# Designed miniproteins, single chains, continued (4), part 21

Each design is a single chain, and the fold is of that chain. pLDDT is the mean over its residues in the fold that is shown.

## One batch from the design tools (miniprotein)

Design m12697
Fold by ESMFold2-Fast:
Structure m12697 (fold): chain A 105 residues (1-105)
Amino acid sequence: MTTAEGALILGLHYLYQGKIDEAIEWLERAVEIAEKEGLSPEFLARIYLNLAIAYMKQGKEDEAIEWLRKAAEAGATPEELRFVASYAEKLGLTRVADYARELAA
């Protein structure tokens, strides 16, 4: 049986391996299960933040921005958002970096 935690762990494993399409599929599944089960906003923020990172790795700035917005609304910390901004800068994703800094303000 696939749990939200199990789907998140598997998504993170694929993300670490650079298998970004598989990472997104499992992270989206983690969102679906977590929302259905009413899991904590903090847990949802974790999944949303990693979806933003996955889309950043694909260079999909608009999708990354939407998942960052959801992560902030769910309670992602200013420290986490600043980390994402720094990572976006290293990837050359200036729009994502600027938006993450705005959310962290």
Scores: mean pLDDT 87

Design m12698
Fold by ESMFold2-Fast:
Structure m12698 (fold): chain A 67 residues (1-67)
Amino acid sequence: MKEKLEKYLKKHAKHLGVDFEELKKSVEEVMKKYNLSEEDLVKYLEAAFGENTDKEENEKIREKVSK
């Protein structure tokens, strides 16, 4: 896993109060099942944890990732 993606996942795990290793495992399973690239996830996490989180843009990105 890319170090940049791993750092974002670690922040997300702390925010959710879940174990980083469990979150990493779940993300890897989702990536494999839905054929998502690490780049796609990095873009999503950058939007979610970047300086500007537009509520509407975040909802649209979440909807695409959840499909």
Scores: mean pLDDT 66

Design m12699
Fold by ESMFold2-Fast:
Formats: C-alpha cells, structure tokens, sequence
Structure m12699 (fold): chain A 54 residues (1-54)
C-alpha cells in the first residue's frame, strides 16, 4: 500500500487508537499477573486449529 494510506491511518486513526490502547493498558495494569497467560494463548490457537480441520 502507499505511504499516503499509512499517513491517513497514522494521523486520525493512530490518535484514536492510541487513546483506546492507553485505556486498555490501564485496565491491564490493574490486573497484572495473568489474564493473558500463555495458557490463554494456547486455548485461542487450539480453537483456531480445531476450525481448520485437516
């Protein structure tokens, strides 16, 4: 894609997304130690693999 498209996303989208991301990080800091454990990541991957039956 063109740099112009990235710039558009950077200027408006990045500002809005940064604010949402900052709020999410604050929530995550409020609950350190473990809602996003490796076990949760493994569960998500397992679900994705189960959908793609070989």
Amino acid sequence: ASAAVAERAGLPGARIDSDATARRMLRDLSRPGGERNPANAMSRITLAVARTTI
Scores: mean pLDDT 53

Design m12700
Fold by ESMFold2-Fast:
Structure m12700 (fold): chain A 77 residues (1-77)
Amino acid sequence: MKLEYEVVLLILYYKSLGYSQAEIAEILGLSVSTVSRLLKNAPELLKNVSEEVLEDFIKKLNVPEELAKEIREMMKE
């Protein structure tokens, strides 16, 4: 995974599926500290994500509407 916002979106997606931060770290090849840091900074990292990028992510992974709402709220500053 190349861009920090893409990593954050994947972390939020897996968390919505019931995965722990440790399990997400293993799936994405990250440290638990990195996953924790990205989650804490998620609103800041998502601030500059375009609606097109978000909608493509939602469509590609069939993201649940509840999680999609949370992500959209994080992007509203």
Scores: mean pLDDT 75

Design m12701
Fold by ESMFold2-Fast:
Structure m12701 (fold): chain A 104 residues (1-104)
Amino acid sequence: MEKEEKEKKLKEESKETLEKVKKLVEETRDLTRQTERAAEESVDAAEELTRQALETASEANKLAQEMADKSSKEDARKAVLLGASATVEAIRASAYVLAAKNRA
């Protein structure tokens, strides 16, 4: 395999993975917003949405870590920061559920 073709393929793969991480972060944020609203009506519904948010955040961090090992330093840093953002959103979802349980 020629060096130039290997570098081009690696760059394309990194770009595709970064877009997947961004999508998972957006999905985690949407699930967290749904959890906040659900927590006002039903603890059970909020717990289910929180479980989904945590799962999506975990997938985002997994892809971000894979990218950190194979990508440019700049793209790896962007992916890691995006993954961390998803984790923070999922923790917020968990906090909404805890607050709802304490009100009940």
Scores: mean pLDDT 80

Design m12702
Fold by ESMFold2-Fast:
Order: structure tokens, then sequence, then C-alpha cells
Structure m12702 (fold): chain A 89 residues (1-89)
């Protein structure tokens, strides 16, 4: 149901914020290529769930931008932007 998707999106939001804060504090040098790829997959999945739950796209993009800036990998933000464009309505 929509309520279950909202609960999942809300539950994952603190984890995404914590990951972004950790990356900012510890630096991108601690992330392997595999870690960056996994982070990208998680963010894409999370963005889809948040959109289905009616979450604010601007807030989703803000989170993705923070992580992209912290890692120095613009493809993370680009991947999330692509997902938001795919999800109509």
Amino acid sequence: SMAELEELARALEPTVEELAAKIRTEGAAKLSAEDKEQLKEILVYLARQQMLAGFDPDRILAGAKAISEATGDPSILEAVEEVLKEVEE
C-alpha cells in the first residue's frame, strides 16, 4: 500500500542522510569503486520508492546532490535525476 511505501521511504531517509554525513566527515577516499556503485544503486532504489510515496522531488534531489558533492561523483546525481524523469505523475 501507499502507507507502507511512505514508511519505507521515511525509514531509509535517515540512513541516506547518515551516509552523506559520514562521507562528508570521513572523506571520499574511504569509498571504493564498488562502494560508489552500491551507493548509486541504493539511491536510485530509494528515489523510486520516495517518488511512489509522494515525496518532494526537490528534497530527493538535495540529498543526491549532497552525496554527489561529497563523493566527487556527478554520475550519482545524474542517475537520481534520470529516475525522477522516468517516474511520471
Scores: mean pLDDT 70

Design m12703
Fold by ESMFold2-Fast:
Structure m12703 (fold): chain A 81 residues (1-81)
Amino acid sequence: IEEEAKKIYEGILKQPEEEQKSIIEALEKKAKSYGLELPKEASDEAKLKAAALFNALVKAGVSLEEAVRKAVEYAKELVEK
């Protein structure tokens, strides 16, 4: 998971800023569909790292709901630190 998330995150960073913003918006929309919300105080970097974790978990066969929950939790942890 960690290794896969790092590869996905590095791939995202190679995309234009407009694409990175679209990735953040897609994760925010997906989270809201499950009654969850990314912390508004989270940096774009933290949100992109959360999006990378979400994609790594989905690839590993984790359910969409559980993957979103873990991604939102991770974004909150990054804000605390």
Scores: mean pLDDT 79

Design m12704
Fold by ESMFold2-Fast:
Structure m12704 (fold): chain A 75 residues (1-75)
Amino acid sequence: MFSEEEWKAALEHFKQLSEAWIERVEKGELTDVDALIAMLDELLQWARSQNWPEKYLAELEKLAAETKAKLKELA
């Protein structure tokens, strides 16, 4: 089981990853936006399966929703 600091680090890592994906889509380095959205859905399903605490799962779901919205705007 993750510690509180590990949950926070995981959320920060996903935030950095989402920002990198958005930048690479804007630069034309990543073109398959649907695949990125599917990958975010898979990450959420994985986090739910790993018994993430509700507090951190809610933050991850919010981050994923914001990332999907930005990716859809770029498509």
Scores: mean pLDDT 78

Design m12705
Fold by ESMFold2-Fast:
Structure m12705 (fold): chain A 86 residues (1-86)
Amino acid sequence: EMEELRERGRELLERLRELGFSEEDLARIEAGLEEVLRTASPEIAREFLELVELVVESAERTGDHGIAEAMILMAIGIALSIAKNE
């Protein structure tokens, strides 16, 4: 169900905004999330969002924005690569 997955993506972006991520970083992450949700199967998109949610939860606990941003961007790259190959 892609609409449910899109809502989960929006919720994750709002959580990152609440953590104090810059609008520039949020825009990059949003574009990547939208591309994954547009191109990936629902199964891959769901697993990808679960990974991003774990990273966001870690950032909420530690306050480490730099590592969280890098990990999210890596996850986006991996998900897009998988979507392109399947």
Scores: mean pLDDT 83

Design m12706
Fold by ESMFold2-Fast:
Structure m12706 (fold): chain A 70 residues (1-70)
Amino acid sequence: GRATVTVTVPSAGTYLLELYVDGKKVGSAQVDLPAGTHTIDIGGVPKGSTVTLVLYKDGVEVASGTAVAE
């Protein structure tokens, strides 16, 4: 299935993005984001799974978003 996760970051910069499916970390990536709200599509996850994105800046969690895969 697919989940569409929304995250809001307070400032432009480089973030460490961690991806969780049903509470288990499945991946991470470094991403450059402008300030504001971003929508991220995650495919290839089981329908009904909870997808969580966590964004870190300088080792501090600054944003997170959660969605259920359809």
Scores: mean pLDDT 83

Design m12707
Fold by ESMFold2-Fast:
Order: C-alpha cells, then structure tokens, then sequence
Structure m12707 (fold): chain A 59 residues (1-59)
C-alpha cells in the first residue's frame, strides 16, 4: 500500500534501478525510457519474476 506521492517517487527510483541493473547485467532487456507509474511497477515486477525464474533454472 502506497500513497500517490510514494508511488511517484518509487516509479522514479525503479526507473533508475532498472537502468542500473541493465548496465550491470543485461538479463532482462527492458528499455528505461519515459514510463508511467503503472508501467514502472509492471516492469520491475516482471523483471524480478523473470530473474527469479532464471535463477531457478540455473540451480
């Protein structure tokens, strides 16, 4: 549960996080561009989900 103010801040933080993760390791190739709150949330969740799936396969 997040307030509108927290959501907007997290979207911005998630955008930077996705960009940093892409630079460090290019597993999920999501392009960090101009995104909405909902898009940023979905990108992060999908990125984490796919990362977990890859980790499971690596094990």
Amino acid sequence: HMSKEEEERDVRANRKLAEEMKKNKTYLKFEPGSITVEQAQKLLEEMRRKALEEIEKEE
Scores: mean pLDDT 58

Design m12708
Fold by ESMFold2-Fast:
Structure m12708 (fold): chain A 81 residues (1-81)
Amino acid sequence: MDALLEASRAALANEPNEKVREIVEALLAGNVEKAKKIAEEAGLGPDVQRGLIAQAASIRMVEKKQLTREAFEKEVEELEK
């Protein structure tokens, strides 16, 4: 589980697109409105935005050590509100 969290964090840190990193970091901080604004300014479509929400939800789920489908869906719902 630590390896998955480390891999997710390393992938985020090595993301060449600064805007993508800013979006995921804003989602991890719970600032969904900031993440949406950055995504819109960067011209990212809804499919890409959903992928970034899923990535942030996965990181949050692993950090909370709750590795169930229900925990993942809850984190996605909180980030979509």
Scores: mean pLDDT 67

Design m12709
Fold by ESMFold2-Fast:
Structure m12709 (fold): chain A 68 residues (1-68)
Amino acid sequence: SAMQDEEKVFNDKLETLVELGKKISEDKAEEIRRQMHELVEEKGVSYIDLLPFIESETAKLEEEVAQR
């Protein structure tokens, strides 16, 4: 279903973001996981609405990793 496909895309992008966070620190990776969990589970933000946010955060972390 479309919802299952969206969840898979979200999880794939989240794994990429978490791996980038690990290159900075384990604390950063944990912060990313907790933030995303809060947005989905506690705030009820949809996977579709989170995709642009994850992509923006990924770009920022890629730049930060490149500077370190």
Scores: mean pLDDT 79

Design m12710
Fold by ESMFold2-Fast:
Structure m12710 (fold): chain A 72 residues (1-72)
Amino acid sequence: MKAELVEYAQSLGFDQGTAEAFVEYALANYSLNQGSLAKIIEESYLTLKDNNKPITLENLKAVTDKLVKPLT
């Protein structure tokens, strides 16, 4: 799971360090399956790109925390 998500993030345009740090953050903080995590990674990346913001761990955390809804 971690290796596959890191490779996916890098395929979108993440550098290796940012991809690894963000995937580790997501795995530690979100109880989601691989497909849902891949969607969150992609949506966070596109949100930052659409708003001309740098792809940094801090910016990714700010976006993803808003995209992940708490489960009832």
Scores: mean pLDDT 77

Design m12711
Fold by ESMFold2-Fast:
Structure m12711 (fold): chain A 120 residues (1-120)
Amino acid sequence: SPIDEAIEKLIETVKSLDVTVPVTDEQREFAKKLAKEIADEMIKLIEEGKSPEEVVLHTLDKIIEYAKKHKLSAREVVLLVSETAKYIINDPRVPEETKKLLEEIAKKIHETYLKLQDEA
């Protein structure tokens, strides 16, 4: 499916990044700021009547774009994904299907990160 392909692309992006770099408090706050920007864009797409699949695909592409543009570490990308999911899960305007998809994606990305740390 298009979503499975986009998730795999995000997983490969995380695998290509340095997993040994710790995140500073300033980097953590920056990732939270980016997460809010992505979440706000998702809400706009939802309000425009886009399907859960379209919204999630756009969100995954945006996370990858920000990871490359801002030269994020693996841990920063994991934080960006988890913080974006938290904003979306707590917003009553978001469909349950979209919330469930983002929770599943956040879990997969976190599991990928933990496995890479264990294998390093």
Scores: mean pLDDT 86

Design m12712
Fold by ESMFold2-Fast:
Structure m12712 (fold): chain A 87 residues (1-87)
Amino acid sequence: MQAELQKQLLTTEDEKERQRIIEIEVAISFAYMAESLIKKLAEKGIAKPEKVEKAMKEIEEALELAREGKLEEAKEKILEALKIADE
C-alpha cells in the first residue's frame, strides 16, 4: 500500500494544503530520525546523558517548528541537536 502521506496528497485537491502537508511531514520525519540517532549514540555510550537531554530539547523545538510549517528552521534545530549529542 502507498504511504499515508501519499494518500493525503492524492485526496487533497488544494495545492496550498498539499504543500503544507508535505512540509510538515518531511520536517517531522527528520526530527524523528534525529531522535533515533541521538538515542543510538546514548546506547553506545558516545553521548553523555546531559548532552542527550539538551539535544532532545532541540528536537522538541524542531517538532514545534515543523508543526508551524517552518521546515528550514526545524532542520537547523535538528542539526544543532545532533551536534550537541556528538560532543
Scores: mean pLDDT 74

Design m12713
Fold by ESMFold2-Fast:
Structure m12713 (fold): chain A 70 residues (1-70)
Amino acid sequence: SAAAERELEARIAELLASPDPMARLEAEMMRYLRSAGVPAETILAMTLEEMISMLLTSAVDKAIEREKLR
């Protein structure tokens, strides 16, 4: 929803304003998941660990699918 998208943008902006390198990494992961088509509601509900897990799982699934097509 538009409300969830605005909330995600606000969260990313807040994290990017932090001097903590981990906050910046979290913001970049959120931005990547958003660009990959993950719903804003899903991203907002995730922990950092869950975001890392989803990114790794997505990369593995994509690699397996490519191998099947060869």
Scores: mean pLDDT 77

Design m12714
Fold by ESMFold2-Fast:
Structure m12714 (fold): chain A 66 residues (1-66)
Amino acid sequence: SALAELQKLDAELQQLAEQYRNGRTPELEQQIKEWQAIIAQAAAEAEAAGLTEEQAAERVVALHKA
C-alpha cells in the first residue's frame, strides 16, 4: 500500500536526519531539503483537496518517484 511505501521513505528520512545530527554535510543537507520540499508540496495539495491519509501518502510517493 501507499502507506507502507511512505513508512519506508519516512524511515529513510529519519536515517538522513540522524546522520545530519551527527555530522553536517552539504549532501545530507540537500537530501533533507529535497525531502522537506516533497512533504510540504504533498501537505499543501492534501490541505487544498481535502485528501485522506492514504491519498496524501500516494502524493508523497509519486512526488518522490518524479
Scores: mean pLDDT 76

Design m12715
Fold by ESMFold2-Fast:
Structure m12715 (fold): chain A 66 residues (1-66)
Amino acid sequence: MKAEEIVERAKKAGIDITLEEAQNILEGKVLPSAEILDALSDELRKEILKNAPEKYREVLEKWYKS
């Protein structure tokens, strides 16, 4: 699942998050930290941007890397 990939990638970056937190990030309910965003794949970052509310899009776009 995409949320499980977020958990695993965050853990590799030294950040321990729950599956629930990863699901909330994926659904755009919570703004991820810069460290989490940097650890994610391009495809996961695109999915988060797609689901993010307008208020978070500007911040997420600033941290997005192709």
Scores: mean pLDDT 73

Design m12716
Fold by ESMFold2-Fast:
Structure m12716 (fold): chain A 90 residues (1-90)
Amino acid sequence: SMAERERLEREIEILEGTYESFLAMIEALKKLMEDEPEEEREKEAEQLRAILQAETLAGLRELLARARRLGDDATVARVEALIAEVRAEQ
């Protein structure tokens, strides 16, 4: 139904926005921790990014399965593109 597709689209937008916001927060946190050695800050940032990517990919895979069940080819393509983007950031 249209309502199911609208809910799925909203959940995709929320997950995408959450991912982008957390990436920005990790960068901001790295800048705030400038008293720490650069290597340690980067290591901590990498660990946070890895956790964020794993959680985001898990959420995207669930949304992909839902899009496929709805036969929403456009949303399937969008979620597959987002999965590729998140993977490319590794």
Scores: mean pLDDT 84

Design m12717
Fold by ESMFold2-Fast:
Structure m12717 (fold): chain A 55 residues (1-55)
Amino acid sequence: SLRNLAFNELVKRDLPLSKLDEVVETAEDLSIGFGLPPSEKLVKLAVDIVELSQK
């Protein structure tokens, strides 16, 4: 489900699907680090972090 949420967010933002694995890994790390369940909010934050890290 987390991978599906990440895929949908990348498509919604018109971002490359080549980033899917990095977004999933980032969202999992955030979930573990904050002790929060995987969510659409976590995935959106993960996408923002991945985009920021590109420059």
Scores: mean pLDDT 80

Design m12718
Fold by ESMFold2-Fast:
Structure m12718 (fold): chain A 57 residues (1-57)
Amino acid sequence: SELEEAARAIARDAGATGEGAVRTILGELEKAKALGYAVPRSLADMQAARKAGLVPG
């Protein structure tokens, strides 16, 4: 549920709508969480985390 909300927020921030886009992002966030990385809450947080090397990307 928290990951789904984060995925929906990131998809919306990226200008992508629909369940397919949300599911793709959700899978990426689930993988990051499984590897022990912090889950980004928005597209900006995800981009910042990737630049800082804090998530797989």
Scores: mean pLDDT 70

Design m12719
Fold by ESMFold2-Fast:
Structure m12719 (fold): chain A 65 residues (1-65)
Amino acid sequence: SEELKKAVEEARKRMQELIDEGDKAYKEALTLPEEERQKVLDEVNARMDKEMAEFQKKIDEIRKK
């Protein structure tokens, strides 16, 4: 299905963007105090988890068709 292929390609590109953004945020956070660093890490992880859940839901909806 073209819809499934497009959704998977979009998810892959978006996940790569999140990984790159997360890596940059982690490197920048290394210059911060431990408490501020932990907050940045928690925010990056929360965003990644949310985006992954949204992509999984979209893929599941396409598969049900």
Scores: mean pLDDT 80

Design m12720
Fold by ESMFold2-Fast:
Structure m12720 (fold): chain A 59 residues (1-59)
Amino acid sequence: LEAFIDRMARIMSRILPQAEVDALRERMLRAAREAASDAEARERIRQIVSEVVLRHQEK
């Protein structure tokens, strides 16, 4: 799960400023802690990343 979050943060660092990547990483880690399972954590993280990507693409 941590490796998955690191990978998502690395990908997003190519399109987002560092401050936004740091905030995104914290948000993903928080979602993972609050999830009842690894599968749920990955699903929540995917939704968070998708939302951020869509907002960036609409600029």
Scores: mean pLDDT 76

Design m12721
Fold by ESMFold2-Fast:
Structure m12721 (fold): chain A 93 residues (1-93)
Amino acid sequence: LFEEALKLYSEGKLEEAIKKFDEVIKSKPEPLVLADAYKYRGHIYAILGKYEEAIEDYEKALKIYEEVLGKDHEKVKETRELIEKIKETEKKE
């Protein structure tokens, strides 16, 4: 499931990738796979201009990364930066 979602994402099949990431998330995989699925789905939402959905997914990924990897981990820092970047973009018309 996760590998299939990544393949669709890499091929630019964004709507199909979202559907597969939805399936990954619903399967309740191990925490880091779940966090990665939220992060990639959030990235696709951001590409599509769906900034509220992107922020929600990044925040869900951030919470899991903090719980599993600790607050000072690179993935936590990167996810926080993604959230701030989208918030800045959303304020622009």
Scores: mean pLDDT 81

Design m12722
Fold by ESMFold2-Fast:
Structure m12722 (fold): chain A 64 residues (1-64)
Amino acid sequence: SPEVEARLEAAERRGVRAATLGDHAGLAEALQEMIDVAREANAPQSVIDRLERSLELAKAGKAI
């Protein structure tokens, strides 16, 4: 849906910005929103797993 696509794009833009600034907390927040949107949109489990892996790394303060 257009609303789901807009939310995903907004979260992706925030995530990219956070990553370029080394803001691991902001990246984790953006990744969590992307996971929530992906689950609502019934995205493939492989997509959700990849996002969850990235979230774990961000929460650990590691580069993605």
Scores: mean pLDDT 81

Design m12723
Fold by ESMFold2-Fast:
Structure m12723 (fold): chain A 81 residues (1-81)
Amino acid sequence: TAEELEKLLREILKELGKEIIDIEVFRNPSSDHVVVLATLAEPLSEEEKEEFRRKAEERGVRGGAEDLPDGRTLVGLERKA
């Protein structure tokens, strides 16, 4: 569920020691596709982005991380149910 995906995102970010500013959940009404995004208080390094993706893969989900123009990092988990 989206709630389970949000829980996984929070667990990974806690393991990385990162503070979450905001979390948003997106569901595609035409598919079982769910994306959960978090905006972080601190930017991630490239090594931290790789570790985030690795931790996501360990949990059977796809992880991604993108830098925002204001210097924050947006991270996400995606699952096709």
Scores: mean pLDDT 80

Design m12724
Fold by ESMFold2-Fast:
Structure m12724 (fold): chain A 57 residues (1-57)
Amino acid sequence: MQKYISDSVREGMDLSDTMSDQQIIDYAYKLATKKAGKKAGDQAKKLLQQGIDKSKS
């Protein structure tokens, strides 16, 4: 699967190398929301989506 999110982000979040970019975003959103609230989840999702969009284009 094509990956645009950096390996350091995946490693830091204990993410599988087989996960899609969308699965990583969803996981990061849930994790950040659980740990630091909805604003942190929204921010994490936004940053990861921006990283993917920049790498894709």
Scores: mean pLDDT 65

Design m12725
Fold by ESMFold2-Fast:
Structure m12725 (fold): chain A 69 residues (1-69)
Amino acid sequence: MTAAEEQALLERIRALAAELRAAGVRVPRSAEEARALHAEIAARYADDPELRALVEAAVMLLAEEERAA
């Protein structure tokens, strides 16, 4: 993966994170909530592991932004 491709992927993840935030996605506050959210994403995107990975990365970015605030 080139640096340019990596940057484009990060921009995509940030855009997805912004959409999830606007949609009111709840960032997990406990390990139990994190497992429940992971299971939900895994079930929803079972046939598309690439999209699942992007959504998981976007949720992780939201969790980091919330912790920084």
Scores: mean pLDDT 71

Design m12726
Fold by ESMFold2-Fast:
Structure m12726 (fold): chain A 97 residues (1-97)
Amino acid sequence: SEELIREALELAEEARRLVLEAEPEIEDPEAKRKAVNALFLITVAKSSLSLGDLETAAESLRAAAELLREAAEISGSPLLERAAELLERAAELLEEA
């Protein structure tokens, strides 16, 4: 469904915004590295979607969510926790599309 893909893209973009807002405040180097790697995986997911590869896009968003959950646990950032939730939801929408 084109509508599910659109909603997934909107959630991924919101998650990206939250990560970019949180990243400068992350003091722990490992948490910061995980957040930056998650941003890269969101970019990979968007590229995969442009090619019609929903499976790779969903896998990339789930991997990004896992990194953000780990970064949130280390840093205590509620923004990173929220971003992870949004990416998990986006991946679920792509799996139903």
Scores: mean pLDDT 90

Design m12727
Fold by ESMFold2-Fast:
Structure m12727 (fold): chain A 77 residues (1-77)
Amino acid sequence: MMSDSIKKQISTLPADMQQPMKIIYQHMYQQNKVPQYVRDTGFSMQIIGYQYTQKYDPKNFPQVRQQMIKMSQSIQS
C-alpha cells in the first residue's frame, strides 16, 4: 500500500509519468519482504534521481524517461 507521502511525491511528476511510477512502485516493492519505510525511502531516492537527471543531464533524460515507461508497460502486460 502506498503512503500519502509517496502519492504526493508522484503527483510532482509530469502527468504522463505518474501512472508508470505507481505501477513500478507497486510491482517492484510489494514483491519484496521489506518494511514499508525501507521501500518508501528507496522509491523516494529513485524520484530524486529522476528529478536530478531531468535538471542536470537533459541530454540523457529522454532515455531514462523512456526506460521507466517501458518498465511500467512490461509490468502491466
Scores: mean pLDDT 71

Design m12728
Fold by ESMFold2-Fast:
Structure m12728 (fold): chain A 85 residues (1-85)
Amino acid sequence: DIELDVIKALAIIGLTTIINDKSAPEEVKELARQAIDAINAGNFDEAIKLTEELLETARKHGLPESDIRLLENVLELVKKAKELA
């Protein structure tokens, strides 16, 4: 499904932006990598759980509001991917 593939790609791009953020703590980057792995494996329940944990961890570490909004958008994309799968 082209729509599912596009949504997965957009979620991965968002998570990759967090991994490449020099200000992001390693714990945040590791959760983002795990979320990408879950998306690529088609494990959308795990991807949702990991993205929720990532968002909470990013907030606890005081990441910029732009990164928090990006992660909120990624979470919605992963939830939509689950609905389409």
Scores: mean pLDDT 89

Design m12729
Fold by ESMFold2-Fast:
Structure m12729 (fold): chain A 69 residues (1-69)
Amino acid sequence: MNPVILRAALAELRRALAEGRVTREIVERTAKAMIDSGADEEEIRRILEIEDPVEAARRLLELIEKLLA
C-alpha cells in the first residue's frame, strides 16, 4: 500500500468537502488512488455506485481514514 498517494487523495477530498466543491472527477480520482494503493476494489466500486458525489466522497473519506489508522 502506498501511504503517500493515499494521504494526497485524503487531503484533496477533505478540502473539496470543506469547500463544498466535490465533483465526480475528484471522487473517481480518489477511488483510483485507493485501489492502486491496495484497498478493496469491490467495496470502492460499491461506493462509486452512489450517485451523489458528496455522499460518495464521505464514504471514501471514512474508508481512507480507516486504512491509514
Scores: mean pLDDT 80

Design m12730
Fold by ESMFold2-Fast:
Structure m12730 (fold): chain A 88 residues (1-88)
Amino acid sequence: MERLERVIENLRRLGGLISPSVRELLRLLIENKEEEIVERARKEGFSEEQLEELRKEVKILKEVVEALYRGASAEELEKLVRELLEKE
């Protein structure tokens, strides 16, 4: 709960809008329940190729959420996302 509120506060400082769906996604990532996101997509009929792409996206989002928890700036987040995307 405390980790989620800190990540949300830092996102709001960066001008982020926090919907209930975004809050739930952040909660799953903070609680290390990222596989639940993949399982939900599988139940919705995502292909194995789409699920593999989703796993890569969830991994990037997890690293962004951890950086937000540590108080990363917008510039640091942009650099992190760019570096993670370039490693593909």
Scores: mean pLDDT 73

Design m12731
Fold by ESMFold2-Fast:
Structure m12731 (fold): chain A 93 residues (1-93)
Amino acid sequence: SAKERAFAAIDALVAAGKISEKTAETLKEELSKVKDERVLAAVEYLLQHYPEPPPVKEIAEKLGVSVGTVYEAERLVYDILGVEDIKNAVKKI
């Protein structure tokens, strides 16, 4: 399922040291509430290309979804990943 692929992408980011296990748990919890497979496909794509995903329009065209679907996926993912980036910046100071 799209949800299983999104979860696999999250696990890959943890294994690569790009996000913490706590951030991964928060992402999985939020994504477990998502029922739209198009949003989940956009989430998978964003996570596979984190931290430098292609422009929203390119993702929308590649996945065959609306730009609005990609923006919804970005809100779900980047609000949580932004918290991780802040925590990592604070630890380096």
Scores: mean pLDDT 77

Design m12732
Fold by ESMFold2-Fast:
Structure m12732 (fold): chain A 118 residues (1-118)
Amino acid sequence: MPRILLLSVRSALGQAALAAARAVAEERGIEVVPVEDAGAGELMALARERRTPALAVSMWEENGKYHGRLSLYAPDPSRGGEVVTVYHAEFVADDLAAALAQTRAAVAAGLDAYLARS
């Protein structure tokens, strides 16, 4: 069964974005393995060691707008299993509902890109 490492965050907006990302992964039959208290470098090291893709999602509010950032890292078989960025997206939304919709769309696009390479 395919797996993905999902970096946990402690902010309320980050938790909402993570719940959206988890739902999109589960819809694709992908097992989500949470990773806590890790930086991006540690997440990439775990992806390399476990030969498993890793997803980092963040969301924050700034100047009355919702900002999202998503990075999907995966071992690249064409590069001897070196961990590379498969997908990256950044967006700005006027409200939380739009931000969550864009998060779901970005996660879906990233996972679909990864699965097409497998």
Scores: mean pLDDT 82

